# Ledger of designs, part 7: designed miniproteins, single chains, continued (5)

Each design is a single chain, and the fold is of that chain. pLDDT is the mean over its residues in the fold that is shown.

## One batch from the design tools (miniprotein)

Design m16210
Fold by ESMFold2-Fast:
Structure m16210 (fold): chain A 88 residues (1-88)
Amino acid sequence: MAVVDYRLVGDTLEILLVGVTPESRGKGLARKAIEELIAAHPQATRVRLQVLADNTGAIALYEKLGFKQVGEAKSASGLPLLVMEREV
């Protein structure tokens, strides 16, 4: 199973969390959940997310989905984050 937590702010879908159960990894469920989320919000013109800068696997997934790095941020614990965005 894949879970995506999100919020819609104006025309921007902000993805807050992407989780996949261990037994579901490698089956494209995170990709499917993200694409289904975008399809369910046709009013959104962009999708934005934050990812840990050292999470190379998640970054590679998001780049494959068409996301580009647009900025940098810090997590609540001070860890470096990449801000990534895709137009819909």
Scores: mean pLDDT 76

Design m16211
Fold by ESMFold2-Fast:
Structure m16211 (fold): chain A 68 residues (1-68)
Amino acid sequence: SAVATVELSDEEIERIRRLIREYLELSGIEAEEEDIDRAAESLREIREEDLPKVEEEIKALEEKIKEL
């Protein structure tokens, strides 16, 4: 197989889901819970090479929340 993937744990997905929800709430953006769930679940299985990028994006989101 040309692609190695990593599966994120349920705990990691829950954390991402909470961060997305918090960011949207603080930004005054209305979003359906189902859309938030889909966004978090889209990260459940990612390329191993993309893991550092995903980690950086999560950190950037946490920093954005602190700036709001």
Scores: mean pLDDT 77

Design m16212
Fold by ESMFold2-Fast:
Structure m16212 (fold): chain A 86 residues (1-86)
Amino acid sequence: MEAARQQERERTLEAFHRTYSERLRLGEELARREGEEMRRRVEAELDRLVADTRAAMREAGDLDSLRRFERSLEELLRRRKEEEER
């Protein structure tokens, strides 16, 4: 009875270690894929905001609005580059 219980305990611990290692590896892979998907979504949103800002700049007609949109565009392009570098 004790010997069988000890073997079962050893098998359970071994299974736990295997499951834990697999879970860590899957977690890393999932985090990497989620990071890539999030980056692509952020990039797509930034690209849309850049296009919208450029359109607004063309329609603005006043210098203060143009300067404001220019600053926003520079910030969006900087953020786009940072996401691309990740």
Scores: mean pLDDT 71

Design m16213
Fold by ESMFold2-Fast:
Structure m16213 (fold): chain A 91 residues (1-91)
Amino acid sequence: ETKALFLAGLARYYLNQGKLDEAERYIDELEKLVGKDSVTVLFLRGELAYKRGDKEKAIEYYKKALEVAQKNGNTDFAERLKKKIEELEKE
């Protein structure tokens, strides 16, 4: 749990710095620990795709993250994902 939070934090840090290769490495490490269908992994994959300029891929990952968040009862995060998807689809 603590390691997963640390890896997710590092992935977000490097995404914010524009260091996309480092971000991907930490997302890959996180995925090995928590699985590919983790809401956090799916969300970070979406953020990475968006930063790389692939809007369609970003929306795909955000929609998958939304489905998992709803299934797990993560209501606040699900609402954030709905708004993010809506904004990206408006372009």
Scores: mean pLDDT 87

Design m16214
Fold by ESMFold2-Fast:
Structure m16214 (fold): chain A 76 residues (1-76)
Amino acid sequence: MSEQTINNRRRLEEALAEAVRLGLLTNDQRVALAEAMAKVTEELNDVQLAQRVREVGQALALPVPAREYLAQAVLA
């Protein structure tokens, strides 16, 4: 696994934990998105990761505020 893929996973896990803490996501929704994103084997840059998070979040029917928060968090 590339360093970029490992870093993307870490950043996403940090953003997901914070979204749950802020009440934007339930823990079940966090787990569902984490599992779906773990299947992404592509080496994504920050912009591509943010876009993929929006796409997967939409597919999982996550609330719009949660999807936008996560996308912005992985860009920072």
Scores: mean pLDDT 79

Design m16215
Fold by ESMFold2-Fast:
Structure m16215 (fold): chain A 96 residues (1-96)
Amino acid sequence: MEEELERQKEEESREVVRETVPEGVFRVLYAVELALAKRQGVPIDLEAMRKTVEKDFGKEAADAFVEGVRNGDIEGGIERAAEIAIEREREKRAKE
């Protein structure tokens, strides 16, 4: 297989099967927001965090993520948000 052919097949497969909201994605988002808060010397902006997640993953995922951070259950919040986002993407794909 040539590089161009592999790239084309990967792109086509990605378009047909789209399910990439693993727990790691939310963990990275939290780490970025935490780093920005530390750099600015302010607390984490939960409203900004909610808006970011809501825009890309929907309100239910955003609420679960923010609730986890607010309660100090960061890992639980990440897990719930990832599961909600994956399910929402599946529902969106099923709507034909």
Scores: mean pLDDT 69

Design m16216
Fold by ESMFold2-Fast:
Order: C-alpha cells, then sequence, then structure tokens
Structure m16216 (fold): chain A 73 residues (1-73)
C-alpha cells in the first residue's frame, strides 16, 4: 500500500483583488490490487459564483494525487 497527501495553500487569489481563504488536502492510497482511493478535504469560504471553479480544482487535485500514488507502487 502506498499513500500520498497533497496540501493546498491557505490563501488563493481567484479574481482581481479578491482572496479566498481556506485549506485543502487531498490524499490517495493504493491497495494491494492496484486500486486507488482518493480523499479530499476543503475548508473554504467563497462566494457561490466561484464554487464550481473550486470544486473543479479539487477534483483535479484528487486525480493528480491518484496518479502520484499509482506511480509509487
Amino acid sequence: MVRVELEEPETTEVAEGKEVRGAGRVSAEVDEEGEVRTEGELEIEIPEELLPAVEKAMEEAKEAAARVAKEKL
């Protein structure tokens, strides 16, 4: 089994002069059969209009963590 954790910065600027504060963590584990399990945690306060972009970024981070975990088998 191989585990990888990726941590995001606490502050991200997503628009002109607008900062988003939050913490994100993504982890991936590879089991003995080569199956990858990903977990993501995101604590963030953002305007609803920016939520889809943040959700997409989190999904991409989970996929990246899964790739890194698989490469470390």
Scores: mean pLDDT 58

Design m16217
Fold by ESMFold2-Fast:
Structure m16217 (fold): chain A 94 residues (1-94)
Amino acid sequence: KLEEELKKIAENLTADSLGDRISKLAQEYGIDVDVDTLIELLEQLAEKEREAGREVDAKLLEAVAKALRWIEENKDIPMDTEDFVNKVKELLLK
């Protein structure tokens, strides 16, 4: 059930759909911070979403935080928006 939902999200995830989901969550939680602070907030929000029973949103927030952290650790590797979305998809299914 949860794995099927995550797989469907990963298969249909685009820059626009990811942006819409993250924007909606950021608006709900009032997020307007830099990338380093955003990573920490996304990890905290994932825990809050999990506590609220919203496992799909928790997994998505965790995947985005991990993707951003990977980019920060690998700044010498060029990455465009599609590469970022693919990294989120990879991490979402783990």
Scores: mean pLDDT 70

Design m16218
Fold by ESMFold2-Fast:
Structure m16218 (fold): chain A 70 residues (1-70)
Amino acid sequence: MGEEALREALEAVRRAASSLPGAAANALMQKVGPLIQALEAATRAGDDAAAREAAERLLSVIEEHVRQAA
């Protein structure tokens, strides 16, 4: 379960970064880095609830950043 959430979150980051100019893409990576680490840690620990919460937080941050960059 956590692995699927992690994969979806990483794919969303990749799509967002590829659609943004370099500076905005770098800013996104700075914002999501700690959240990706939290999601990876939760997935490694087998904490599916924490992994889902971290993935949802990641997607929300990506959407907000893309909206602000547009």
Scores: mean pLDDT 78

Design m16219
Fold by ESMFold2-Fast:
Structure m16219 (fold): chain A 69 residues (1-69)
Amino acid sequence: GAMERAEEVARRVREAVEAGDWETAVRIVSDAAKQGDSVAARAGLEVLAEIDPALARRAERAAVQSVLA
């Protein structure tokens, strides 16, 4: 369900950040937003905001751009 997808996205974002792969973390969030999964995108952004608020703002901009493009 939606919560299971949100947990998966949050986990993948955390793993990418732990690996130092900031581009993958941003892409995971933007992909969720592009697919219309706002709950999963928000979960990923929340993980990023706890770890790096500046990266969270960058990911949010990428997610918005993905939906508009």
Scores: mean pLDDT 81

Design m16220
Fold by ESMFold2-Fast:
Structure m16220 (fold): chain A 81 residues (1-81)
Amino acid sequence: SEAQEIAIETLEKMKELVTDEEIKEGIEKVIEYIRKNELSIDELKTILRIVYHEISKVASEEEKKKIEEILKEALKKLDEV
């Protein structure tokens, strides 16, 4: 679905900004989960927020701002689907 494509692209962008290998692997597993399952828009939004929260535990203030902007744009696009 278009919503799943938005979520996957968002997670790929977040993965590129993260240096922590365990978080990158976690994001890759989440992307695979989205590809294999039919998820609602609300479920996709929840997943994106959870991933942002996990990244926020290890990210710098500058990285958090960039990732927060990516999240906000994705949530807006999902509301338009």
Scores: mean pLDDT 86

Design m16221
Fold by ESMFold2-Fast:
Structure m16221 (fold): chain A 61 residues (1-61)
Amino acid sequence: MSEEEREAKIRAVAETLRSAGFTAPEEELRAVAREVVERNPEASDAELAAQGVALYRERHA
């Protein structure tokens, strides 16, 4: 995956977290997004978004 594609996936995941109603600062949402993209760089945007939501909820439960 190129760096541009990677950043695009990170942004897409962060936007999904924001749309899910999480009120965290953008930096925190992007940090979670980066972690899931790094673990599964070939996953679809929908799969990455679902993983990001799950990870955020686990860490902020």
Scores: mean pLDDT 77

Design m16222
Fold by ESMFold2-Fast:
Structure m16222 (fold): chain A 64 residues (1-64)
Amino acid sequence: SKEEIKKEIKEVIKELREKAKTLPPADKRQMESVLDNYEAEAEKTEDEQELKKILERLKEMLES
């Protein structure tokens, strides 16, 4: 469901924020800004396919 995908997106963003703590200050600020934008987009998005695209991109970022 879209609610389950939104929950998973929040969990992946939380993990990415933890990884961001290990980055240099400028890169950390950039990553935090990107994650804030994804969090906002996921919150306002009602399209399940768009939510899946957001989740896939976040998971790709987590694996890099």
Scores: mean pLDDT 84

Design m16223
Fold by ESMFold2-Fast:
Structure m16223 (fold): chain A 90 residues (1-90)
Amino acid sequence: MAEEVIEEILAILREQGMPEEVIEELERELREMARAGASPRELVNAAAGNLFGLGHIDAAEAVLDYGVEKGLLSAAEAEANKAAMRRFAA
C-alpha cells in the first residue's frame, strides 16, 4: 500500500509537470516516512503539505484529490485543507 501510494503520487507530479529535482526529493522523504511506519494517509498529507510549502498549490491540491479517490481522505477533509492553503496563498 505505501509503495503504491508513493508511486501514484510521483506519477501525479510528473503529469503536473513538476521539476524532477522536486519529485526526487519528495520520493526520498516519503520513502523515509514509510520506513518509519507512516500510513498511506500520512504520506498523502505529507506530500500535499511539502508541495504547498514549496508554492506548488495546484500539485498539492491534486495530491489531496488523489487521497479522496483512494479513500485515504474524506472529501470534507480535502476541501478544508485546500481552503486553508488558498487562504494562506492569498
Scores: mean pLDDT 84

Design m16224
Fold by ESMFold2-Fast:
Structure m16224 (fold): chain A 84 residues (1-84)
Amino acid sequence: MLEELRREVEKEGAEVVDVVESESEGAEGTQAMVDRYGPLIEEWLERERRGEAVVRSSTRTHVEEVDGLLEPHVRTTIVIGRKR
């Protein structure tokens, strides 16, 4: 997945400058990741609107059984590129 996102950014003529990977468990963990990375992503999306950047993301959810309990795991990968 990360390699695919990098390829998409490069296809748009951008150089990869940052990669944000977050993994969270449950609703509280997911909210904490949104709060942490939201401002960074918002800044790069604004640059994308100006034709200065490319932002691509992928979110994957798995349910794992841990000690007899079902735990949802959310992994988000965001690749940020700066246009030349």
Scores: mean pLDDT 73

Design m16225
Fold by ESMFold2-Fast:
Structure m16225 (fold): chain A 100 residues (1-100)
Amino acid sequence: MYVVVLLPEDASREERVKLGELISKNAPESARIYAVTRSGEITFVLKEEVPEFLRENDVKAVIVEFSTEEEAKKLAEIIEKETGFEVRLAKTREEALALI
């Protein structure tokens, strides 16, 4: 299961850092986190490095990969409530990338 967070072009650095901190705090250790740059590059980011990565890099999406649907839904609800960013759920990597 994948959580796809879509960032608007006018997302502030503070809003990006807040997203990174929410992911670092709430994602399980088994989750895999990918940042998608405005140029379309996909970068794997370690959980503890996500806030700093999002501070320094303009991204159009963050993808979080989960082994369970329950953990994915829980993170999605937290991010949507705390940031107001658009959050989508996907079952496959191909579906997640199609949302971006």
Scores: mean pLDDT 87

Design m16226
Fold by ESMFold2-Fast:
Structure m16226 (fold): chain A 109 residues (1-109)
Amino acid sequence: MEEVLKEIEELKERAIRALEEGNLEALREALEELVRLVEKHRENEEVVRKALEALEEIARLAARLRNVEALELVKEALMRILRHLPDNRELILRAIGAILRVIGLLFDL
C-alpha cells in the first residue's frame, strides 16, 4: 500500500513537470496512469483520497498557468474516478467536491 501512495506522488510530480513544460500529452499520460491506479485500488480510501488531493494540486497549478486545456483534462480524470468509486458516500462527496473546485478554477480564469 505504501508503494501505491508513492506511485501517486511520482505521477503527481510527473504531471506537474509536464504542466511546467507545456507538454499536454505527457500530462494526459500521467493522469491516465493515476486514474488506472485508483481503479485498481478503488476500495482503498487512503489511495482514493491521495489521488484526489494530487489532482487538486495539479489543477491549482494549471489555473496559475492559465491552462484551460490542462484544467479540462484534470476535470475529466476526476469524473472518471467518480464513475469507478465504490458505494462509499464520503469518497463520492469528496470527489464531487474536487470536481466543483476545479470547475470554479475554470470560471476564475
Scores: mean pLDDT 86

Design m16227
Fold by ESMFold2-Fast:
Structure m16227 (fold): chain A 72 residues (1-72)
Amino acid sequence: GLSREEAVERVREVGEEKGLSELAIRAAELFIRHGPTTPLAEIARELGASPRAVRRALAEAFEAMAEYYKEK
């Protein structure tokens, strides 16, 4: 499987290709680094965003990643 660092680099590559917001890319990076059980409020504090904004940003990032891998 992908290392955390490889997964972070992949999110950046897909984000650039799909035109994801910086918030979406950064939220996905932090979620990958901290793990799937991390509270969204903690990611939101680190990014200076609301938990609602982080939830939307993560949904956008993971949808783009899923679409990218369907094409591979």
Scores: mean pLDDT 77

Design m16228
Fold by ESMFold2-Fast:
Structure m16228 (fold): chain A 76 residues (1-76)
Amino acid sequence: VSSEELEEYIKRLEEAKRKRDKEAAYETIKEAAEALNSPALAGAAEAVGRTDSEEMIEYYVDEAIRELKKELEKLK
């Protein structure tokens, strides 16, 4: 996974959070989880998919963004 792909996932998640787009958040975290083979991101995607709480969706999106930023730092 390239730094550019990780930055794109982060941007997509920040946009989904801003727009409160649960489906976009779920799909983006799921794609990132598969690309990185990350159990943490896979768990976050599953949690977003199962909850109707905007607060919980924002929480898991923030967790996914944090995880992606950690992976981005490893590449730099």
Scores: mean pLDDT 84

Design m16229
Fold by ESMFold2-Fast:
Structure m16229 (fold): chain A 74 residues (1-74)
Amino acid sequence: DAELEELRRLLMEVYGLSEEEVDRLIARLREEGLTTVEEIAETDVQELAERLGISQRTAQMIRSAALLLLSQRA
């Protein structure tokens, strides 16, 4: 899906996450049914961290990236 590929690119290029880390995060997002940047941006940071098995800091970065992508489409 195009939205998750845009998120993947932003997380690597702007937030400095490795390709391996981002690929794992994207796979977890797909497993949880969070396939659009809108759904990700609307998910609470604590819930996102728990569902993806990541730190709240990483969840905040993912949510911020999703919000940035939404702002570019609005």
Scores: mean pLDDT 82

Design m16230
Fold by ESMFold2-Fast:
Structure m16230 (fold): chain A 97 residues (1-97)
Amino acid sequence: MPTQQQLIQGFIDNALKAAQALKNGDMKAAEEHNSIATRYYEVLLLSAKEEKRPEIQAIIDEGYARLLDLVANNAPESEIRAVIEQTAAQIAALVDE
């Protein structure tokens, strides 16, 4: 099975590609990569203890809201990447507990 670190990296890579595609107006690529990122996230969520899942969901919801705001404001890739990586790090910390 993939390691937790591999699942986190898969989430980061695909979330970043989805955001980049969305900024470029490539809705098909954005939807495809977002679907893949969501699949990595769902495996991470199911791997976490049941009592941690609501907190992980809240972290994801906040991370996606921040990401959408950054894309809407044409933020640089470095800021988009930082939000995705920060969200992933917060999820990793809770899944490791």
Scores: mean pLDDT 82

Design m16231
Fold by ESMFold2-Fast:
Structure m16231 (fold): chain A 73 residues (1-73)
Amino acid sequence: ATEYRRKARQLALEGGPEEEILKAHEEAVKADPNTKVKSLRVERDEDGRLRVVSEIEETKMEFDGKIYTRKKK
């Protein structure tokens, strides 16, 4: 499960095609039904860096691994 997310992040870091990154993340959601993903999208920074943003019911984080927020009740 987490492995698919890791793959998506790796593709983003390597500058892989946007569709591959998004697909890898989508696979992660499907493979891990316990993950309550609210939404996901692929963003591009002004620097041209790709990042996958996903919002989880209890955790909000960016696939790029730059920013993430934990919900502690």
Scores: mean pLDDT 55

Design m16232
Fold by ESMFold2-Fast:
Structure m16232 (fold): chain A 80 residues (1-80)
Amino acid sequence: LLEEAEERAREAERLMEAARTPESEAAALAAFAAVQASTPSSAPLIERQRAAAVAAARAMGVEEAARAAEEAFRLAEEAL
């Protein structure tokens, strides 16, 4: 389970790296900051991290990376 979560996380990172430009990186950082600002401080850390990671991947235009990130967090939570 954890191994599969790590594999999905690495896939998301690989896809995002391939799409990385100064503009997509700035968009990802802005999306990450916006999600963190709008997510309640009472939300569990893993939920906040998942929302931020998915938003960053989508901001870079890589829906496959966003899906891989969602799956990685789901598997990690299931392994707990």
Scores: mean pLDDT 74

Design m16233
Fold by ESMFold2-Fast:
Structure m16233 (fold): chain A 84 residues (1-84)
Amino acid sequence: PLSPEEAKEKVRELLKERGYGLHDLISLDTAIDILSEVFGLSREEIREFIDELILQGLVKPVFGSLFTGITVIDIAGLISERLQ
């Protein structure tokens, strides 16, 4: 399994390769797609993790969107910790 640091780095690389900056807002669907590719998990499994993180107050969407550098990268670390 990926360490939290490895997962965060993979998300940074994939965001850059897809033309996103670290201060962009992306849709929840786009964030799920990126995280699904990084972890090799289904979109449904990623969605369940994100919904739990929102319920716990660890993630705060902005009109159904997530900040790339501060939110999507942080989610990658939190998912990695839960998979260990």
Scores: mean pLDDT 79

Design m16234
Fold by ESMFold2-Fast:
Structure m16234 (fold): chain A 86 residues (1-86)
Amino acid sequence: AEEVRKLVTEALKELNKDKSISKEEGIRIQALVLRTLGSLFAGDREGAARDLRMLAEEIEKVAKKTGNQKLKELAERFRELADRLA
């Protein structure tokens, strides 16, 4: 849980530095973050894994659009966490 929170914080900081992200993309990513954290607090590991995979996909789309290598690395880490939860 704490590892997920730290990774989420790093991703949000990196996304905020990259001003090419739309407001709609930011809202979708924040919603997925909140849903993932809520699932983890509720003990729903399967739900958290699904949300982490969706979060990784959204971050990867931004990384591909912007060329941001750190976001690409963060997306891969979210996928690794999802695999460990499921």
Scores: mean pLDDT 77

Design m16235
Fold by ESMFold2-Fast:
Structure m16235 (fold): chain A 56 residues (1-56)
Amino acid sequence: SDERKRRAELYGKASQLAAEKIEEIRKQLSDKSERDIFFAQTKAAVELAEKAIEEL
């Protein structure tokens, strides 16, 4: 229980830092279509990772 809660807190912090870096990279892409695809794929990957962690 406590170990699971601690892991969730660490994941939340890591997720926030990752989101900030992903947004930074997204802004460096010159093509709007490429930015939209990158964002959509990254968001889907994060949602899958969050779902997998919830099942632990």
Scores: mean pLDDT 72

Design m16236
Fold by ESMFold2-Fast:
Structure m16236 (fold): chain A 76 residues (1-76)
Amino acid sequence: SLHTQAQDLFSQLEVPAELAETLTEELLALPQAEAEQILQESLITLEESSPLEARTDLEVRLGVHALVKAVEKVTA
């Protein structure tokens, strides 16, 4: 499941359990395809860089999506 994939990734990125729950909730709020793409790109960043860089990239991606969603709600 997407939840299981997210938990596994966050474990690999050494994300604290409390933060991992918050990030999982944010990720599950996304369309499934978009959430899966973010997880895949984070795994690539982990492979090419470091857990810290992969974690930072993931947090930025989720933050940008939240901002875009907020703007779309106002402009819809």
Scores: mean pLDDT 72

Design m16237
Fold by ESMFold2-Fast:
Structure m16237 (fold): chain A 97 residues (1-97)
Amino acid sequence: DPERERRIEAARLGWRAAKEKLSDEEIRELVEELKKRGWDRDDLEAFALGYYLATYYGMSEEEVAAFVSLSPEERRRLLVERKLSVKELARLLAERR
């Protein structure tokens, strides 16, 4: 699934940007370069999500990749049905791989 693979790659880059502690200016420059390479809005939103999950939830790269591999609808369903936190769902998904 090329869309899923791109979403995972984008989120991994966001996670790495957070771990490398890139400045707002460095992130802006990276985003402009990614747009120039043909990254669309969904790819950039996946990047932002990966950055957010790393920064605020302390998730590993594999936990972020596993979480973002699900569609937004699948994530919402699993979080609600299983009463899991974002971090708990990500850990369970990473353990399945």
Scores: mean pLDDT 77

Design m16238
Fold by ESMFold2-Fast:
Structure m16238 (fold): chain A 95 residues (1-95)
Amino acid sequence: MTEAELRRLVEDTIESVEEFIKLAEKAKKEGKLNLELVIRSTATALIAIGTAFDAELMGQEELAEIFRKIAKLVAQEEVDLDEIRKLIEEARKLL
């Protein structure tokens, strides 16, 4: 993997996490748990952990740790969306 390929992977992963945040906020406002949110949560967690693995292989240990934290937070029953947003901003600063 090249540095440019890792950067694109991180940007694509951030976009997926931001889409999850929007869906989670909508579900919270509507007071409804929906199957789409459950599926999206699982998919987003797997994408984030995959990105963490690739970042670690590229020697980007700090970036890898951020995406491991995002994966754990996304997979929780009660999701701390503000903490995920902070981690996204930290990841962007490392690019």
Scores: mean pLDDT 83

Design m16239
Fold by ESMFold2-Fast:
Structure m16239 (fold): chain A 62 residues (1-62)
Amino acid sequence: GSEEELRRAIEGVRAQPDARGMAAAGGAATKELGGSEEQVRAAIEAGLRGDLEGAIAAIRAA
């Protein structure tokens, strides 16, 4: 589900916390979750801050 894809994207950015890691994780998550790249990126950033519930809500609001 969308929560699992988002969590994997957040873990990917934690493993490679640079622009390349964000682009790879954001692109993959956007393809799977069907949101805009900007919305998916904002959700990953919220998850990186430890707000996983807020991150999931942001994706679902899209």
Scores: mean pLDDT 70

Design m16240
Fold by ESMFold2-Fast:
Structure m16240 (fold): chain A 75 residues (1-75)
Amino acid sequence: MLSEEEREERIKKLKEEIYKVATQNKPDSAEKVRELAIELITLENGVPKEEAEKDTDKINEVRREIMIEYNKKKL
């Protein structure tokens, strides 16, 4: 079990990595973003990975929210 601090750090790193990968515009970027978004949903919502993988709308929502947030920060 992760501590609250470790969980928050992991979530932050996942969001930063999603933004970084998405902005690289490489052929495999979309697939990598999807994998990272699934992990983020699993950690934030406490749902099994298999359930997170099936929720395409939630994966797309997470990606969109991160892009909006981090574009404002200009990472």
Scores: mean pLDDT 76

Design m16241
Fold by ESMFold2-Fast:
Structure m16241 (fold): chain A 66 residues (1-66)
Amino acid sequence: EEEIRELARKAGLSEKDIEYILEYVRKNNLSRKEIERLIRFEKDVQDAFRIMQQAVDEIVKKKEEE
């Protein structure tokens, strides 16, 4: 459990995301390799969400120009 928390924190995940991952790991009996892939996937999803937020900001900026 602590190893998973440390890996997720190093990946920049929030405490909420870490709790979610831990619950998912417990329910699905994931292997260490699967856990590492899950953490990486969550990181990629968060990065994609950040890009999406930037796109929304660009749309808002265009609305202000009209």
Scores: mean pLDDT 73

Design m16242
Fold by ESMFold2-Fast:
Structure m16242 (fold): chain A 63 residues (1-63)
Amino acid sequence: MMPVVTGVERVSPDTLLVTVDNTGASRLEVEAVAWGEARSLGYEVRSVEVDMEEGKATVTLEE
C-alpha cells in the first residue's frame, strides 16, 4: 500500500523530516514517497533514512 505523507518539516538547513502514514507500506515505498515529496518541493536529495516504528523519514539534502 502506498504511504501517505502527513507532514514535512525542515529541521536543519540540510535535513527534512517527512512524517508518513506507513500502514501496510514497505520501507522502500516510504523511502520512495519521502524522496518524491522532497523533490516536488524543489529540493535535491542526497539520502533518505526511514524509521518505520515512528512513521518518519529523515531526508538529507544536497547544498
Scores: mean pLDDT 80

Design m16243
Fold by ESMFold2-Fast:
Structure m16243 (fold): chain A 91 residues (1-91)
Amino acid sequence: SRREEIDRKIAEWDEKFRNREEIREELEEIEEELEEIEKKEELTEEDVSKLVAIALDLEAIRIYAEAKGDEELLKKVEELEKRVRELIKKY
């Protein structure tokens, strides 16, 4: 289920991301991937699959940010989640 996948991602990030800077680096990589997809005239099924994976990653980071009380990180995640939703709706 989506919840089980999110729980796995959170567990991975509890081990990998011990500080705010590591999570910021991951978000920068996500933002770069979104910029590349946004430049395409037509989205493929592969692009949509990548967007779904990014959305799942962002959900896990969001839950992590909420647990840490990091409002700045939470706002950044919400902005990226909005971009993902807008791209998927245009497909």
Scores: mean pLDDT 77

Design m16244
Fold by ESMFold2-Fast:
Structure m16244 (fold): chain A 90 residues (1-90)
Amino acid sequence: SEEEVEKLLKEAQETLLELINKLNELIENKTDKKVLEEYKAQFDALRAQVAKIIEEIEQALENKDEKALKEALEKLKKLIQEMKDFIKKI
């Protein structure tokens, strides 16, 4: 549904912003540069995956492909959980 799409996209955006805030805290606290580079690399990979899934959602909506949309939304839910787990680790 449109409501489910909007809710998940908002949650993904909010989770990415929380990750950015956590990384900024690590920078302000003068965290080891190597550790910061590793976290930034993981963040960039997660952000790239979010972008890819958003493209899959947009394509599924354009094609009115309900199965592809459901699969893309399930991938986004899993990715949001992975991002939340990463936030807890950093």
Scores: mean pLDDT 84

